# Designed miniproteins, single chains, continued (5): the designs that were tried, part 18

Each design is a single chain, and the fold is of that chain. pLDDT is the mean over its residues in the fold that is shown.

## One batch from the design tools (miniprotein)

Design m16597
Fold by ESMFold2-Fast:
Structure m16597 (fold): chain A 117 residues (1-117)
Amino acid sequence: SALLELTDQGSLYDSGVLDIKYALSDAAERERVEEIRETLQGIVEQKLKTDPAFREELKAAVTKVLTAEGISEAYIDRELSTDETFLQLALEVLLGGFFRVPPAERDAVLQQLLAEV
């Protein structure tokens, strides 16, 4: 899944290049980040409804990213325990992974993601 492949690039602290807070300091970049977030949310919500395996695959992928970044097991278990907190956390990981894709490849990745819905 192209969506799950974004988690392979996901990192909250070790990116060295991507700073979402920096992007959000610019109004135009903030709007673009919000549009991508809404697109990713729609794709995730649709796959969670239609693919029973996707929920566990996404939880495993998010857990792998957060564990690699030194996030505590207790925090991960708590945040993945409800659909709302799970979705929010997964979206932050996926959004981080998306903005690590080289700019020239982002449109192609977005089209692949949209094709999964």
Scores: mean pLDDT 73

Design m16598
Fold by ESMFold2-Fast:
Structure m16598 (fold): chain A 62 residues (1-62)
Amino acid sequence: GEEDLKELGEAAKYSMIEAGVPEEAADKVGEAVANGDFFKAAEVVESLGSEEGAEGMREFGK
């Protein structure tokens, strides 16, 4: 549901921050996930140099 996506987005944001991703980038990924826009999340993750992470986001959005 919509609330599940918001929780997933928050979880993704904080996991990325703990992994050393800048808060601004982690926030953008979290917001995209919360909106169900996994392709936008993939673009941000790819811009951070993680092609595997970006592909994972695209597959999750299918």
Scores: mean pLDDT 77

Design m16599
Fold by ESMFold2-Fast:
Structure m16599 (fold): chain A 91 residues (1-91)
Amino acid sequence: MSLEELLFEAVRLAQEIAARLTPAQRAELEALWGRIFAAIEDLLAGRISVEELRRLVEEEMARMAAIVPPELQPLLDRLGELLEEAIRLLE
């Protein structure tokens, strides 16, 4: 799978999770997801390392896990797997 395909699938899973949340939980998830995308932009601009991006993604994914109900955790786990695979392709 290409980097573009991995990121597209990650966005799709994030939207699927968001659709099953309350408006307040969705807004919080979208804010955390926005921080992940900002970090990817920072990496592409040379402002952070791949190691720093991985750390930031792990931190934001842990915060998402606190918001997401147990029945949606498998989707969140899959989202984390796609992001980790995408990070490996960024170098």
Scores: mean pLDDT 82

Design m16600
Fold by ESMFold2-Fast:
Structure m16600 (fold): chain A 95 residues (1-95)
Amino acid sequence: SMDEEEALKLEGEVLDAIDNNASIEELRELAERIRELAERSKNPEVKTYLEELRDRVESFIDFLEKHPDLPDDVRRALGHTLLVLSFEDTLRKMS
């Protein structure tokens, strides 16, 4: 569906941002876009996924603000781990 395609595209943009060590400002813009898509989505599974994705991005931002000197490789690894766990948690809740 279009909602699923938009959600997957946005997930890809979050992964790209993590891989490229995007700024906190860029991550905040992604979190806002996720929030807007979640509010517009009519599919409850997609909405739940997007809300969990937003919460993980916001948690990542909070962590980065508390640890400004994180090495790039550690930052990327942490970002990937948080996103994977968010997706698994959402799937578990839907089951």
Scores: mean pLDDT 79

Design m16601
Fold by ESMFold2-Fast:
Structure m16601 (fold): chain A 101 residues (1-101)
Amino acid sequence: DIEELLEKISSKDPSVVYDSATKLVTHPDPKVALAAIEKLEENKEKLDPRVILGAVLPALFHPDLKVAEAAKKLIESLKPLLSEEDYEAAKKFAEEILAEQ
């Protein structure tokens, strides 16, 4: 259920976080996808920033622009936690995907 998957985003196991977050950020209900992005943001300093990045990337393709923009904003907030190369690659990818919408 959605509440259980949201709780799993706070897991210490990066595989559990990745699996639950990717299912929720691609959910057709934008409220569910936004809640998952918010939960990832709450945990961004406790988790590997690369796990957060990988989990949120699919949200850039969400048909609701608010979800895609929230995903881009989360990626931008990871700047101090990622290498410059990883951050610039992720930012460029997000800008390219949103420009196609």
Scores: mean pLDDT 84

Design m16602
Fold by ESMFold2-Fast:
Structure m16602 (fold): chain A 99 residues (1-99)
Amino acid sequence: MKKLLKDLDPEEIAEQVDAFLKEVFDRYKERLEALGIKSYEEFVKRVLEGDLSGVPGVLVTTLKMLYFLLGPERFKEIMEVIKEKYGLDVEINVEAFEP
């Protein structure tokens, strides 16, 4: 049974985005530590703030594609689910992910 992105709720998409962010963090951990990113929570905070400087291009491209497919309102809902999951006090910069 193939579910399209439009048929998934924000929580289901947020879980997949969170898993992808963890995979990117683990793969590029040494590079991110060299940039002063010491934890996964700090990495998520930086991504949500739209500070994409030094962030791997695969992540930036994937998130911009997700923004394009979902639109700004639904993309923001997904980012807010991740923000709440980790108890982060940050303002989500949705415009940073505009293609």
Scores: mean pLDDT 79

Design m16603
Fold by ESMFold2-Fast:
Structure m16603 (fold): chain A 85 residues (1-85)
Amino acid sequence: MLTPEEKEELKKVIEEALNEARRDGDTSLELQFENVLYQIDENRIDPEEVVATLRSAAAYFRRKGDTERAQRLEELANRIEEKLK
């Protein structure tokens, strides 16, 4: 399970990605990010859904040319996935 510190990091990263998706009008990605934030607030995190959402976000930012943000999202996804093993 995620630590409080990891939940705060995840929340900040997803909130930043959500703001970008809203600005770009990507409704599908916006909904995915809102779902992760809801899971964090309710303390009912599905780690597999979170990892999938982070990887989708990384692909999105990579397509936009934001390689640094994409890498940060992939690194967070990898850290969460390692805790599931």
Scores: mean pLDDT 80

Design m16604
Fold by ESMFold2-Fast:
Structure m16604 (fold): chain A 81 residues (1-81)
Amino acid sequence: SAAAQIAQLRAEYKQALENGDLKKASDLLVRIAELRAASGELTSPSEIVALEAMLSTAKRAGDDASAARLEAIIDEARARA
């Protein structure tokens, strides 16, 4: 189920943060948000804050592709709230 996959990805996300693997944590957070959108589940407020921080970082780095993807994910999450 989508809920079981999200739970597993959240466990991996917490483990990545604990290991200091910020790249893996960021990739997992994006995947969690996309899976929540696809399954009709709401993104948590703390996950939205983390996605907004990633968006700010992508914009400062000039990573237009990542910024566009993150903006779409954040907008979708907010529209369902």
Scores: mean pLDDT 81

Design m16605
Fold by ESMFold2-Fast:
Structure m16605 (fold): chain A 100 residues (1-100)
Amino acid sequence: SELEKLLEELKKEIEETIEKLEKIDPELAKQFKETADRFIEGLEKNKDDLDKVIELIELLKEALKKGVEYAKSKGLEEAAKELEELIKKIEEILKELEKL
C-alpha cells in the first residue's frame, strides 16, 4: 500500500541519519537511535491507524527539533544539519500521508 511505502521510506531515512550521526558523534547517534527505536515500535503497534501514525511522526519531528537545538548548543553543526535534513524529509512524508 502507499502507507506502507511511505513508512518504509521514513524508516530508511531514519537509519541513514543514524549512520551519518555515528560518524559525527557516536553519543548523539546513540541517543537518537533510542528515540527512533521507540518511535518505530509505536508505528508497528499503530500501523492500521493513520491518525495515530501521523501523531507519532509529529512527535518524532518535535523530538528532532530539540535534537537540533542540543547539537547546536554543543557546537555539532554537521549533526544539526543532518537532523534538519531529516526534519525536511519527515515534513514531505507528512504531506503525502495527509493525502491518504
Scores: mean pLDDT 87

Design m16606
Fold by ESMFold2-Fast:
Structure m16606 (fold): chain A 100 residues (1-100)
Amino acid sequence: SLSEELAEELIREAERILEEAVELKRKGASPSEVIAAARERIDRVLARFRDRLSDEQRAGIRSLMLTAVAEIARAKSEEEMEEAKRLGLEAIRRYVRSLM
């Protein structure tokens, strides 16, 4: 089971990654560029948790983060992008809480 502190750290890192994806898209990056940049960032972040999370837990979080980023990358409006970020973060929070 995850500690409350570890869960909060993971959620903060996820929020930063999703906000970075939103900012990159606002700057005119293509969907593939947003996804590629986020994948690199996610893998670096999750590598720092390798001793505190199981391989299965890291894979689950990675999958949810990448899904949220893909939805942000494909959003057609500012409103859709904010909604994709919100729903993605909600899914990540729900998953992380299930591991506590």
Scores: mean pLDDT 89

Design m16607
Fold by ESMFold2-Fast:
Structure m16607 (fold): chain A 60 residues (1-60)
Amino acid sequence: KQEELDFLGEASVKAGEAVRAYMAERGRTLRAGNEDPALSAEIVALARKVIEEFEKEKKK
């Protein structure tokens, strides 16, 4: 359970950083994502992808 909490914490930080970098590159802010359903879907898809990649790395 402690390992799971640590993993979730690290995955959340990684996903958050990736989302912020993505939004900054596109010249947008995280707040804009909450107002635009299409952008929200993109952010969710990106976050899921980052979490999956992080999960794969942790398996090593």
Scores: mean pLDDT 66

Design m16608
Fold by ESMFold2-Fast:
Structure m16608 (fold): chain A 68 residues (1-68)
Amino acid sequence: SLDDLLSQLPPFLQRVAETARRLVEEGRVDDAVQLLDDVILQLEYFGEHELAELIRQIRDKLLEEARK
């Protein structure tokens, strides 16, 4: 579940993902995707590949929720 993915993130990234979720709920889907994609690029740059993959999975689930 999305909540299970969020619980695997460190607190800073959990707050970022929660911000993206709020943006999706507000209809600001493009802003949410941009935020998460920027974070993915930073995590990959620092070698945090597993965290980057978790953020990608969160992005995909948020896009699925936005389609409702």
Scores: mean pLDDT 85

Design m16609
Fold by ESMFold2-Fast:
Structure m16609 (fold): chain A 59 residues (1-59)
Amino acid sequence: MDKEEALKRAIELINAGKSGREIVDELVKKFGYTREEALEIVREALKKLDKGPDDIDGV
């Protein structure tokens, strides 16, 4: 499972202004993650960007 590629994609989508729901749906669709796994990746990406869950809708 290419977790680093998924994390990079999540960071790109956050910077593009996508909602947490849209990012989760993209990770599930493109990488075959479960919704829970995709949520963990989004939260990790937010931490790397020094952002909280309140900075993005649907996380």
Scores: mean pLDDT 76

Design m16610
Fold by ESMFold2-Fast:
Structure m16610 (fold): chain A 62 residues (1-62)
Amino acid sequence: SLAAQVAAKRAELQKVVDEIDKANLEYRKTGDPEFKEKRDKLMEERKKLAAEYGQLVAQLQA
């Protein structure tokens, strides 16, 4: 169902946010550019997932 897709996308967003927080913490502790690169990639993924989530919510409300 569309509602199940919305719930799944919301869960994916939360997981990516948690991973961004982890990468930020590791980068602050180590200064390792690998964690900065991981964070930047996750932020782009979050942006894409947020757009997909918005589209699903709009479709559910239509």
Scores: mean pLDDT 85

Design m16611
Fold by ESMFold2-Fast:
Structure m16611 (fold): chain A 100 residues (1-100)
Amino acid sequence: AKVVIESAKKLLEEARKSEDVNEAYILISQAFSLLHMEYSIAKLEKDLETALEIARELVELGDEALKILKEKNAPQEHIDQIEQDIEKAREEVKRIEEEL
């Protein structure tokens, strides 16, 4: 989990530095793909503690990604996709906390 979270954070830092909104969106999408893969693995392994950690990171990094995309005037469709991912992650956080 920690290595994947660190990799995702680095991708968001590169997205923030990018002057190309399309490049920023691709980097953000890669970060989210890494987190979603780790989340899926944790759920399959029934590692609820790790799944919760990843879901919380999806929310936190998602909020940062939205700020980056809005500042760069990204297409509304891209903003909507990230907002939906954050909402789903928040629901998963609540579900896992209720299971623990």
Scores: mean pLDDT 85

Design m16612
Fold by ESMFold2-Fast:
Structure m16612 (fold): chain A 80 residues (1-80)
Amino acid sequence: SMMEKLEEARRLIEEADRELQRLADEIAANPENLSPEAARAVELARLVAQKLQEINAKYGADAEEIALLETAEVIKEFEK
C-alpha cells in the first residue's frame, strides 16, 4: 500500500541520515581524504540532493510524498 511504502521510505531515510551523522566528524576533519564509508555517504547525500531538486522543480510545494518515495529508491539503488 502507499502508506507501507511511505513508512519504508521514512525508515530508510532516517537510517541513511543516522549513518551520515555518525560520519559527520570524519567528513568535516578530512574532506579531501575520506574513508570509503564516508565517501559513499557523501555521494549518497549528493544523489539525494539532486533527486530532491528535480522533484521540487517538477512538483513544487506538494512534493513531500513523492520526495520520500523517490529518495528511498535512490538509497535502495545506491546500496546494491
Scores: mean pLDDT 78

Design m16613
Fold by ESMFold2-Fast:
Structure m16613 (fold): chain A 110 residues (1-110)
Amino acid sequence: LEEKLEKFKSLPKEEQQKLIAETVGRILAIIGDAVDYELAGKEELAELYRELARELAKEALKEETFMAAHEIAKMLVDGKPLEEIARFAEEQGLEKIARILRELAELEAK
């Protein structure tokens, strides 16, 4: 039940700081995507990316969900299919993030 929290806490402090910095950088990249969509006139996509960044930031501030938020942010920056990321988020119990990702997948498929 505490496997992910124990994994993070068992890492050297240098590795913990690296994961935190990487997560912050990836959330900023997602905010950048929202800005790009807004400038392109795609307001609905821009708002969903802002909501996604906000929800990821909330989960990244909790020790229990930090590793899941880190992985989701990485998958997004790596350009993984949104439906694959949504499935992972759902498996991690992050239902709100999974919902936002599915809404983004539907809009981008048009």
Scores: mean pLDDT 82

Design m16614
Fold by ESMFold2-Fast:
Structure m16614 (fold): chain A 76 residues (1-76)
Amino acid sequence: APVVEAEMEAVAPAETREGESVPVRVRVTTPDGVHEVTVGLGASTPGTHEIELPFSLEIDGVTYEGTLRATVRVLP
């Protein structure tokens, strides 16, 4: 299957509690269009976290790879 590099960016900043994950909507921009997926993100310490994760997903037999970027605010 072809592997395509894609841009992956959270649609909006997310908010969660310490040690909890929150569903975050992520926009995946490909040459064929824009897709939205939901990813669980969180952190173990309070504060604002800028998250960068290597991420891959498959849509219609095509694997998309990239760095998922998101901002998560973690409450105590």
Scores: mean pLDDT 79

Design m16615
Fold by ESMFold2-Fast:
Structure m16615 (fold): chain A 74 residues (1-74)
Amino acid sequence: SQEELVQQFLDRLDLVTDSAIAERWSQADIDAMFAQFRADLAAMAPSLSPEQVQQLQQALDDAEARVKAAQAAA
């Protein structure tokens, strides 16, 4: 279902973001990761509601902010 696709995206984003923070990934790897998630969202967006697209867009923005905050705290 679309709801399952949304949840799988969010779960993957959380796991990968946590890994990037814990393992102190390079900026190049972080940039490549977020570029891939944004590309995945763009590919699935026509199959999602506008509300679901907004939810995933917000989750990506929040994840990027989390990584940046963790880098600044290190």
Scores: mean pLDDT 88

Design m16616
Fold by ESMFold2-Fast:
Parts: C-alpha cells; structure tokens; sequence
Structure m16616 (fold): chain A 67 residues (1-67)
C-alpha cells in the first residue's frame, strides 16, 4: 500500500529523486518545504508502494553521503 517518507537536510536531492520516481508513476504526491533558519529543508513523499518509498529513502541517504 502507499507509504510516506520524510527526508531532512538533503531536500534538493530528495526532491530530484521523488520527481524521477513520479515520472515512472511510482509517487502519488510529494511536497518540498523551503529552507528555514531553524531547520534544513524537508521533502515529504507519498509513494504508491512501500518499495517505491524505500527507493526514495535510499536515494536521499546516498545523496547525503556523496555531498
């Protein structure tokens, strides 16, 4: 079923990953919050499946390690 993933600190990478998955029809909805002085930007993704949510999570984690 659908699953929700929230990614903090790498919002640009997470948003790009979510957009790529949306083009494959695997993401139902995503929302990116702008950077705030009290926190880094966040991206919330509602994926069509738990597998799609796991792919978003792994892409975001890889992005944090490669920066």
Amino acid sequence: GPAVVTVEGASGVAAAGAKALAEEGLVLRYEAEPYSGDKLGTVTVEASTEEAAELVKRAAEAGKKSV
Scores: mean pLDDT 59

Design m16617
Fold by ESMFold2-Fast:
Structure m16617 (fold): chain A 94 residues (1-94)
Amino acid sequence: MIIKEGEGEVPPHGRLEIEFDLKKGEKYRLYVFAEDAPLRVYLENTDVKEPVLVEPGVTRIIEFTATKDGKGKVVFENPTDRPVRFRYILKKVP
């Protein structure tokens, strides 16, 4: 089931945040595609504690479990000096 999807652009050395509703113990899968430069992805209120590197041109799949109820965040960080266009799909898994 798709919970959220979208596309955007992260400015040079910037961050973009998306919020979504979490249920403790539920599992999710995030698909991220960065077009021409890498992104770092941070997941708040999940079991993924370290940032995940998303290399350009290849879809990265990040599986995670919610650690609390309420609001979660996906933070897309652009460590480069160039804008980075990206797209994402967030799914709940059984």
Scores: mean pLDDT 85

Design m16618
Fold by ESMFold2-Fast:
Structure m16618 (fold): chain A 64 residues (1-64)
Amino acid sequence: MVETPARRALRHLNEYAVNGDEKHLEEAARLLGVSVEQVREDIETGNPVALYERAAALEAAWAA
């Protein structure tokens, strides 16, 4: 039931995958603390590990 910035960012990435609305990409990048270009690159290269690592780092920072 705890909604962290990392979880919210992942929700926006999922919405972007469904509808292609760049607003969700911008919001996810802002929540992850990275550039929109970095998130787009991670998606285009098919590197889900990088996205999960960013989310995990943000989750750890939120918990600490």
Scores: mean pLDDT 70

Design m16619
Fold by ESMFold2-Fast:
Structure m16619 (fold): chain A 98 residues (1-98)
Amino acid sequence: MSPEVLRALMEAGAYLLGAAVFHVLGDSEGTARYLERAIRAIEEALRAAGRDEAALRDVLALAEAVAELARESGHPRGPELAERAERLAEEARRRLEE
């Protein structure tokens, strides 16, 4: 895995953890803001991952976790964020099958 992909995956994980903390605290705005940042980091990781199976599996896992939390967030942007994350998961899954 390249250093660029690893950094983007670490950033995505950190933002997802932050979103989960805001969700537990009942801060739906904080949750949505951090999920948006997680999605951008996942997009960067997926773009740089190419055919790296380990990176694609991490992208898939993070994208699925983001989609789940977005659906539970209660924020008006939840459905939009979940759909964006699910598209990233689908692309990662597609590349893993090729």
Scores: mean pLDDT 90

Design m16620
Fold by ESMFold2-Fast:
Structure m16620 (fold): chain A 61 residues (1-61)
Amino acid sequence: DKEILEKRLEELREEIEAFRRESGEELHPISLLFASLIPASLEERLERARRVDETIEEIDK
């Protein structure tokens, strides 16, 4: 159902914004999205987000 999917996406967006505020990191939204999908500690999610961010920067080069 499209409505359920839209609600889930809105919840995910709120989680990403909360994660960004808690971490204080200025990371790309895609990097934060990948980090938020992992059921791990904040430190592990930040490390993974940094790895994804580095990959995006390397590709964008």
Scores: mean pLDDT 63

Design m16621
Fold by ESMFold2-Fast:
Structure m16621 (fold): chain A 68 residues (1-68)
Amino acid sequence: MKTGTDADGTENPVLEKGGNEAFAQIAVELGRKAGKPELGERYAEKILASPDNGEKARILQELKAELA
């Protein structure tokens, strides 16, 4: 069975449960604080569609650059 592990460097039990939602929620909040809630929500959807935690973090960083 697939359980996720630190050895993979991409999946963890913690991130499997909450990390996905946490990254998406941060994106929504960043967009709202910058006065662009639609942009934050768009990036949140992109984060939720991404398979990797590293990819999710990279997308969040791209959102921060777009909001700068």
Scores: mean pLDDT 69

Design m16622
Fold by ESMFold2-Fast:
Structure m16622 (fold): chain A 96 residues (1-96)
Amino acid sequence: MEAEEREEEERFRREAERLREAARALEAGRLAEAAEILGIERLADTPEDRRLLERRLAERLARAMLEKIERYAEPEEVEKARERLEREMRELERLL
């Protein structure tokens, strides 16, 4: 189970880094580089290419964020984290 979680975290981190690189390329006007990162094999050399790349970046970002929220922000995990924080605060209150 831990190995699967690590692989998933690594995959997310890799995707996040790729999307940041694509965003930087887009910002710098390097549309061909952004297309390669985002997996768009054919650009038409038109102003619409930039919109297509921006849309693809947004779609991939939204998908990655949704997947992270679904897998790393489970309500049960948030509740467990809160209980642990309350326990640590109670121990700190005893030291003060």
Scores: mean pLDDT 68

Design m16623
Fold by ESMFold2-Fast:
Structure m16623 (fold): chain A 76 residues (1-76)
Amino acid sequence: LAEQALKLMLEGNYQEALRLLRTLSEEELRQLAELLSSRYPVSVDQALGLLRSFLGVSESDAPQAGSDLLMTMLMN
């Protein structure tokens, strides 16, 4: 599931990624943060914080919020 969420985010399918993320357990969300930390110059805690922030947005805001999340990870 964590790898599927990462794939959706890399494809720019942020609305579907948000839906999938909302079905993840806290442990699976942490696994996704570890995968993101391995690909981007961010710590696991930083990635987890960004994912938790993204989970709080509406589905209509997901495309912009998801893009902003990936850009933030790329810049750090």
Scores: mean pLDDT 80

Design m16624
Fold by ESMFold2-Fast:
Structure m16624 (fold): chain A 91 residues (1-91)
Amino acid sequence: MSLFEKLKEAIKKRDVEAFDKTLKELLKKFNQESLVEMFEKEEQRKALIEELAKRLDEIKSEEEFLEEAKRILLERSTEEGVKLLKEAVLG
Protein backbone atom coordinates (compact mmCIF):
# COMPACT_ATOMS: atom_id res chain seq x y z
CA MET A 1 0.00 0.00 0.00
CA SER A 2 1.13 3.57 -0.64
CA LEU A 3 1.80 5.90 2.32
CA PHE A 4 -1.38 7.79 1.41
CA GLU A 5 -3.47 4.57 1.49
CA LYS A 6 -1.97 3.70 4.90
CA LEU A 7 -2.86 7.19 6.18
CA LYS A 8 -6.45 6.89 4.91
CA GLU A 9 -6.81 3.50 6.68
CA ALA A 10 -5.41 4.91 9.95
CA ILE A 11 -7.83 7.88 9.75
CA LYS A 12 -10.84 5.59 9.05
CA LYS A 13 -9.90 3.41 12.07
CA ARG A 14 -8.99 6.44 14.27
CA ASP A 15 -5.67 4.67 14.91
CA VAL A 16 -3.57 7.51 16.36
CA GLU A 17 -0.37 5.41 16.58
CA ALA A 18 -0.55 4.16 12.96
CA PHE A 19 -1.49 7.67 11.77
CA ASP A 20 1.46 9.25 13.62
CA LYS A 21 3.98 6.72 12.26
CA THR A 22 2.76 6.96 8.64
CA LEU A 23 2.39 10.75 8.73
CA LYS A 24 6.01 11.11 9.88
CA GLU A 25 7.11 8.97 6.90
CA LEU A 26 5.06 11.14 4.50
CA LEU A 27 6.43 14.40 5.98
CA LYS A 28 9.99 13.05 5.67
CA LYS A 29 9.33 12.22 1.99
CA PHE A 30 8.32 15.87 1.33
CA ASN A 31 11.04 17.43 3.60
CA GLN A 32 8.35 18.77 5.98
CA GLU A 33 9.56 16.92 9.11
CA SER A 34 9.32 20.13 11.21
CA LEU A 35 5.51 19.84 11.00
CA VAL A 36 5.77 16.75 13.25
CA GLU A 37 6.32 19.16 16.19
CA MET A 38 2.71 20.39 15.72
CA PHE A 39 1.27 16.89 16.41
CA GLU A 40 3.44 15.90 19.41
CA LYS A 41 0.41 16.09 21.74
CA GLU A 42 -2.18 13.30 21.43
CA GLU A 43 -5.06 15.81 21.46
CA GLN A 44 -3.54 17.58 18.42
CA ARG A 45 -3.20 14.27 16.55
CA LYS A 46 -6.81 13.24 17.36
CA ALA A 47 -8.13 16.65 16.23
CA LEU A 48 -6.12 16.45 12.99
CA ILE A 49 -7.48 12.94 12.31
CA GLU A 50 -11.10 14.09 12.83
CA GLU A 51 -10.69 17.13 10.53
CA LEU A 52 -8.98 15.02 7.83
CA ALA A 53 -11.71 12.36 8.15
CA LYS A 54 -14.34 14.98 7.19
CA ARG A 55 -12.50 15.69 3.88
CA LEU A 56 -10.90 12.30 3.24
CA ASP A 57 -13.02 11.64 0.10
CA GLU A 58 -11.94 15.01 -1.38
CA ILE A 59 -8.20 14.27 -0.97
CA LYS A 60 -6.83 12.54 -4.09
CA SER A 61 -3.04 12.57 -3.63
CA GLU A 62 -0.19 12.69 -1.09
CA GLU A 63 0.44 16.32 -2.09
CA GLU A 64 -3.21 17.30 -1.48
CA PHE A 65 -3.13 15.46 1.87
CA LEU A 66 -0.03 17.41 2.94
CA GLU A 67 -1.57 20.75 1.90
CA GLU A 68 -4.83 19.97 3.79
CA ALA A 69 -2.91 18.89 6.93
CA LYS A 70 -0.83 22.10 6.81
CA ARG A 71 -4.00 24.21 6.40
CA ILE A 72 -5.67 22.55 9.41
CA LEU A 73 -2.56 23.06 11.56
CA LEU A 74 -2.24 26.74 10.55
CA GLU A 75 -5.93 27.36 11.37
CA ARG A 76 -5.58 25.64 14.77
CA SER A 77 -2.34 27.53 15.56
CA THR A 78 -4.09 30.86 14.87
CA GLU A 79 -7.06 29.89 17.09
CA GLU A 80 -4.76 28.86 19.98
CA GLY A 81 -2.78 32.10 19.58
CA VAL A 82 -5.98 34.16 19.87
CA LYS A 83 -7.05 32.15 22.95
CA LEU A 84 -3.69 32.74 24.69
CA LEU A 85 -3.87 36.47 23.92
CA LYS A 86 -7.40 36.72 25.41
CA GLU A 87 -6.31 34.86 28.58
CA ALA A 88 -3.28 37.19 28.97
CA VAL A 89 -5.49 40.32 28.69
CA LEU A 90 -8.22 39.01 31.06
CA GLY A 91 -5.95 37.34 33.66
Scores: mean pLDDT 71

Design m16625
Fold by ESMFold2-Fast:
Structure m16625 (fold): chain A 85 residues (1-85)
Amino acid sequence: SMLDERRQEFLEIAKFAVEHYKKTGLPPLLYMDFSSKPVSNWSEQERKDLLRTYLVQTARDLLQDASPEERQEVIKEIDELVKEV
């Protein structure tokens, strides 16, 4: 049940991140310094790769005790969400 609750929390964060990306072209990466490479100089694929990286790292942090099978399902969900943008 605790793992299911964390999985639901992850999915809500992931949906928020995808919606943020749709509105801004960026994942919610407040710690990233864009001054050295302005966002306008990034390809669509580079921006999507950032979104995927953000989602994978978020899943790793929230689902530390997930089984290998549960991790595979989460990665599959991430890939579906990224494909949606």
Scores: mean pLDDT 73

Design m16626
Fold by ESMFold2-Fast:
Structure m16626 (fold): chain A 66 residues (1-66)
Amino acid sequence: SPLEKAVALLARELGLDDETIQELVEIAKKYDTFEEVKNAIRELLKKRGLEEQADRIVQGLEDLGF
């Protein structure tokens, strides 16, 4: 989906590792709403000390019209 591609692109641009990128793409596949996807991205990355990267991904998705 466009959301899956956008998440993968933004995460790569931020220098996240391949494992984390795959988990973020799985979040975008698993949830039906953008709000659930945003919340799941923030939860995952916050637990890994990547809260700033989560904010940048969410903002990038919003800038793309999600």
Scores: mean pLDDT 86

Design m16627
Fold by ESMFold2-Fast:
Structure m16627 (fold): chain A 89 residues (1-89)
Amino acid sequence: APTEAQIAEMERIDQQQLEAFRQLQRDNPDLFAQLVAQMRREFPGVLDRWVAAGLITPAEAARLRALLETDVGAFLRAWAELIRRRGLA
């Protein structure tokens, strides 16, 4: 299991990523759209790797794939929540 310090670091990274996305969406919506397209291209492979490594379940990966295709905001929230909960487990 991760240490208390590692959990705190993951929480800070999650907050920094959310803040960066809020700032980018406000300041540069074109670049935000490009990053969304990149995530939709790259994250399916990341999810496959995490399932193969036993870091997430196939059911969790399937839910995240569905959210990635339909609602990137919901995907980001579910992804951040999952990462934090795996770190806490």
Scores: mean pLDDT 74

Design m16628
Fold by ESMFold2-Fast:
Formats: C-alpha cells, structure tokens, sequence
Structure m16628 (fold): chain A 65 residues (1-65)
C-alpha cells in the first residue's frame, strides 16, 4: 500500500545519505593518500549506491502508479 511504500522509500533515502557520506570520506582520503585498495572500495561503494538508487526509483514509480 501507499503507506508501506512511503516508509520503504524513506528508509532507502536514509541508506543513500549514509552511502554518500562514506563516498565523500573515501574521496577525501584518496585525495590525501591514493591507494588501489581505497579506489576499489570507492568503486564498490558507488556501485552499491547505484543499486539502491535503482530500487528507490522502482518504488517511487510504484507510488506514482
């Protein structure tokens, strides 16, 4: 129902905010001390964010339908 979808959307938005904070932290660390391991961690974290954004977009589309 609409209430359940709104709740799920809010939870995913919170996860995206947390992922954005982690991405910013990793980018700052990489700027100061570049490492292949941190570059890989950044890529993985950005990939996870993209998946979560995809799910969020699907739920938002269901809410509008």
Amino acid sequence: DTQSLQHDIAQLQKIIDELNAQIEKLRKQLAENPSPEMQLELQITEGIKALVQGVLALLERKLQS
Scores: mean pLDDT 86

Design m16629
Fold by ESMFold2-Fast:
Structure m16629 (fold): chain A 64 residues (1-64)
Amino acid sequence: SVELNIEAARKFADNLIAQGKADTAIENLRVAAEVARFLYPEKGDEIAEGLRQIAEEARKRVEA
C-alpha cells in the first residue's frame, strides 16, 4: 500500500540519519520519489510527494 511504502521509507531514512548517513538517506528518497511517479501511475504522485516531504524533513534536520 501507499502507506506501507511511505512508512518503510521513513523508517529507512531515520535509521540512516541515526548512523550519520543523512546525505545518503536524502539522495535515496529523492531517487525513490522519481521512480515512484513512473512505476505507480495511479498513486505515484502521492507516494512521490510523501517521499519528497520525508527527504525535505531530513535535510532540514541536518541543516538545523
Scores: mean pLDDT 74

Design m16630
Fold by ESMFold2-Fast:
Structure m16630 (fold): chain A 78 residues (1-78)
Amino acid sequence: MEAEREREEQEILELLKALTNGDFKQEDYERIIEALLRKGEEAGAPKEVIEQMKKEYELLKKKNPKSYEELLALSEEA
């Protein structure tokens, strides 16, 4: 599945660029977390680890981070 793998890599790179640019939005946050969770599942990460990531993601989402810098600050405060 060459096309699928290449597109997945491109999506991850685009999400990382969005984080770096500081044009972070709730939509970008959801896409980044979803991509990371899917990648973790495909890599065979334990279910417990995936569930923990989901809980942390939901807590951060409730605080409505408006930028990548704000998201990092919330993560460090936790």
Scores: mean pLDDT 62

Design m16631
Fold by ESMFold2-Fast:
Structure m16631 (fold): chain A 99 residues (1-99)
Amino acid sequence: MSPEERIEQEAKMAKDAAELVALLRESEASGGSKDEEIRKKVEEIKKDKENPLAGENLAAKVEHILQLSTPAGRAQAAAEVQALADWVKETTKRIEELK
């Protein structure tokens, strides 16, 4: 993979992760109204043959977060969503510094 192709794949993964973070936060605030939209987005990421690392890493993390539905799991889900948001912020900054 060329350096340019890698940057493009990371940028796409960061964009998808940002959209998923927003949907996860909306779903938490609304009692799960966005869960189906999140699952659809995850399936689209898994089918993206141009970004297999997003399917293996991002999709798996989001599926795990969606399974955390107990009160104890909710606190863990919030922490994992925040970690994903922090990763998006740092990855976006790094990509912008490479342009």
Scores: mean pLDDT 74

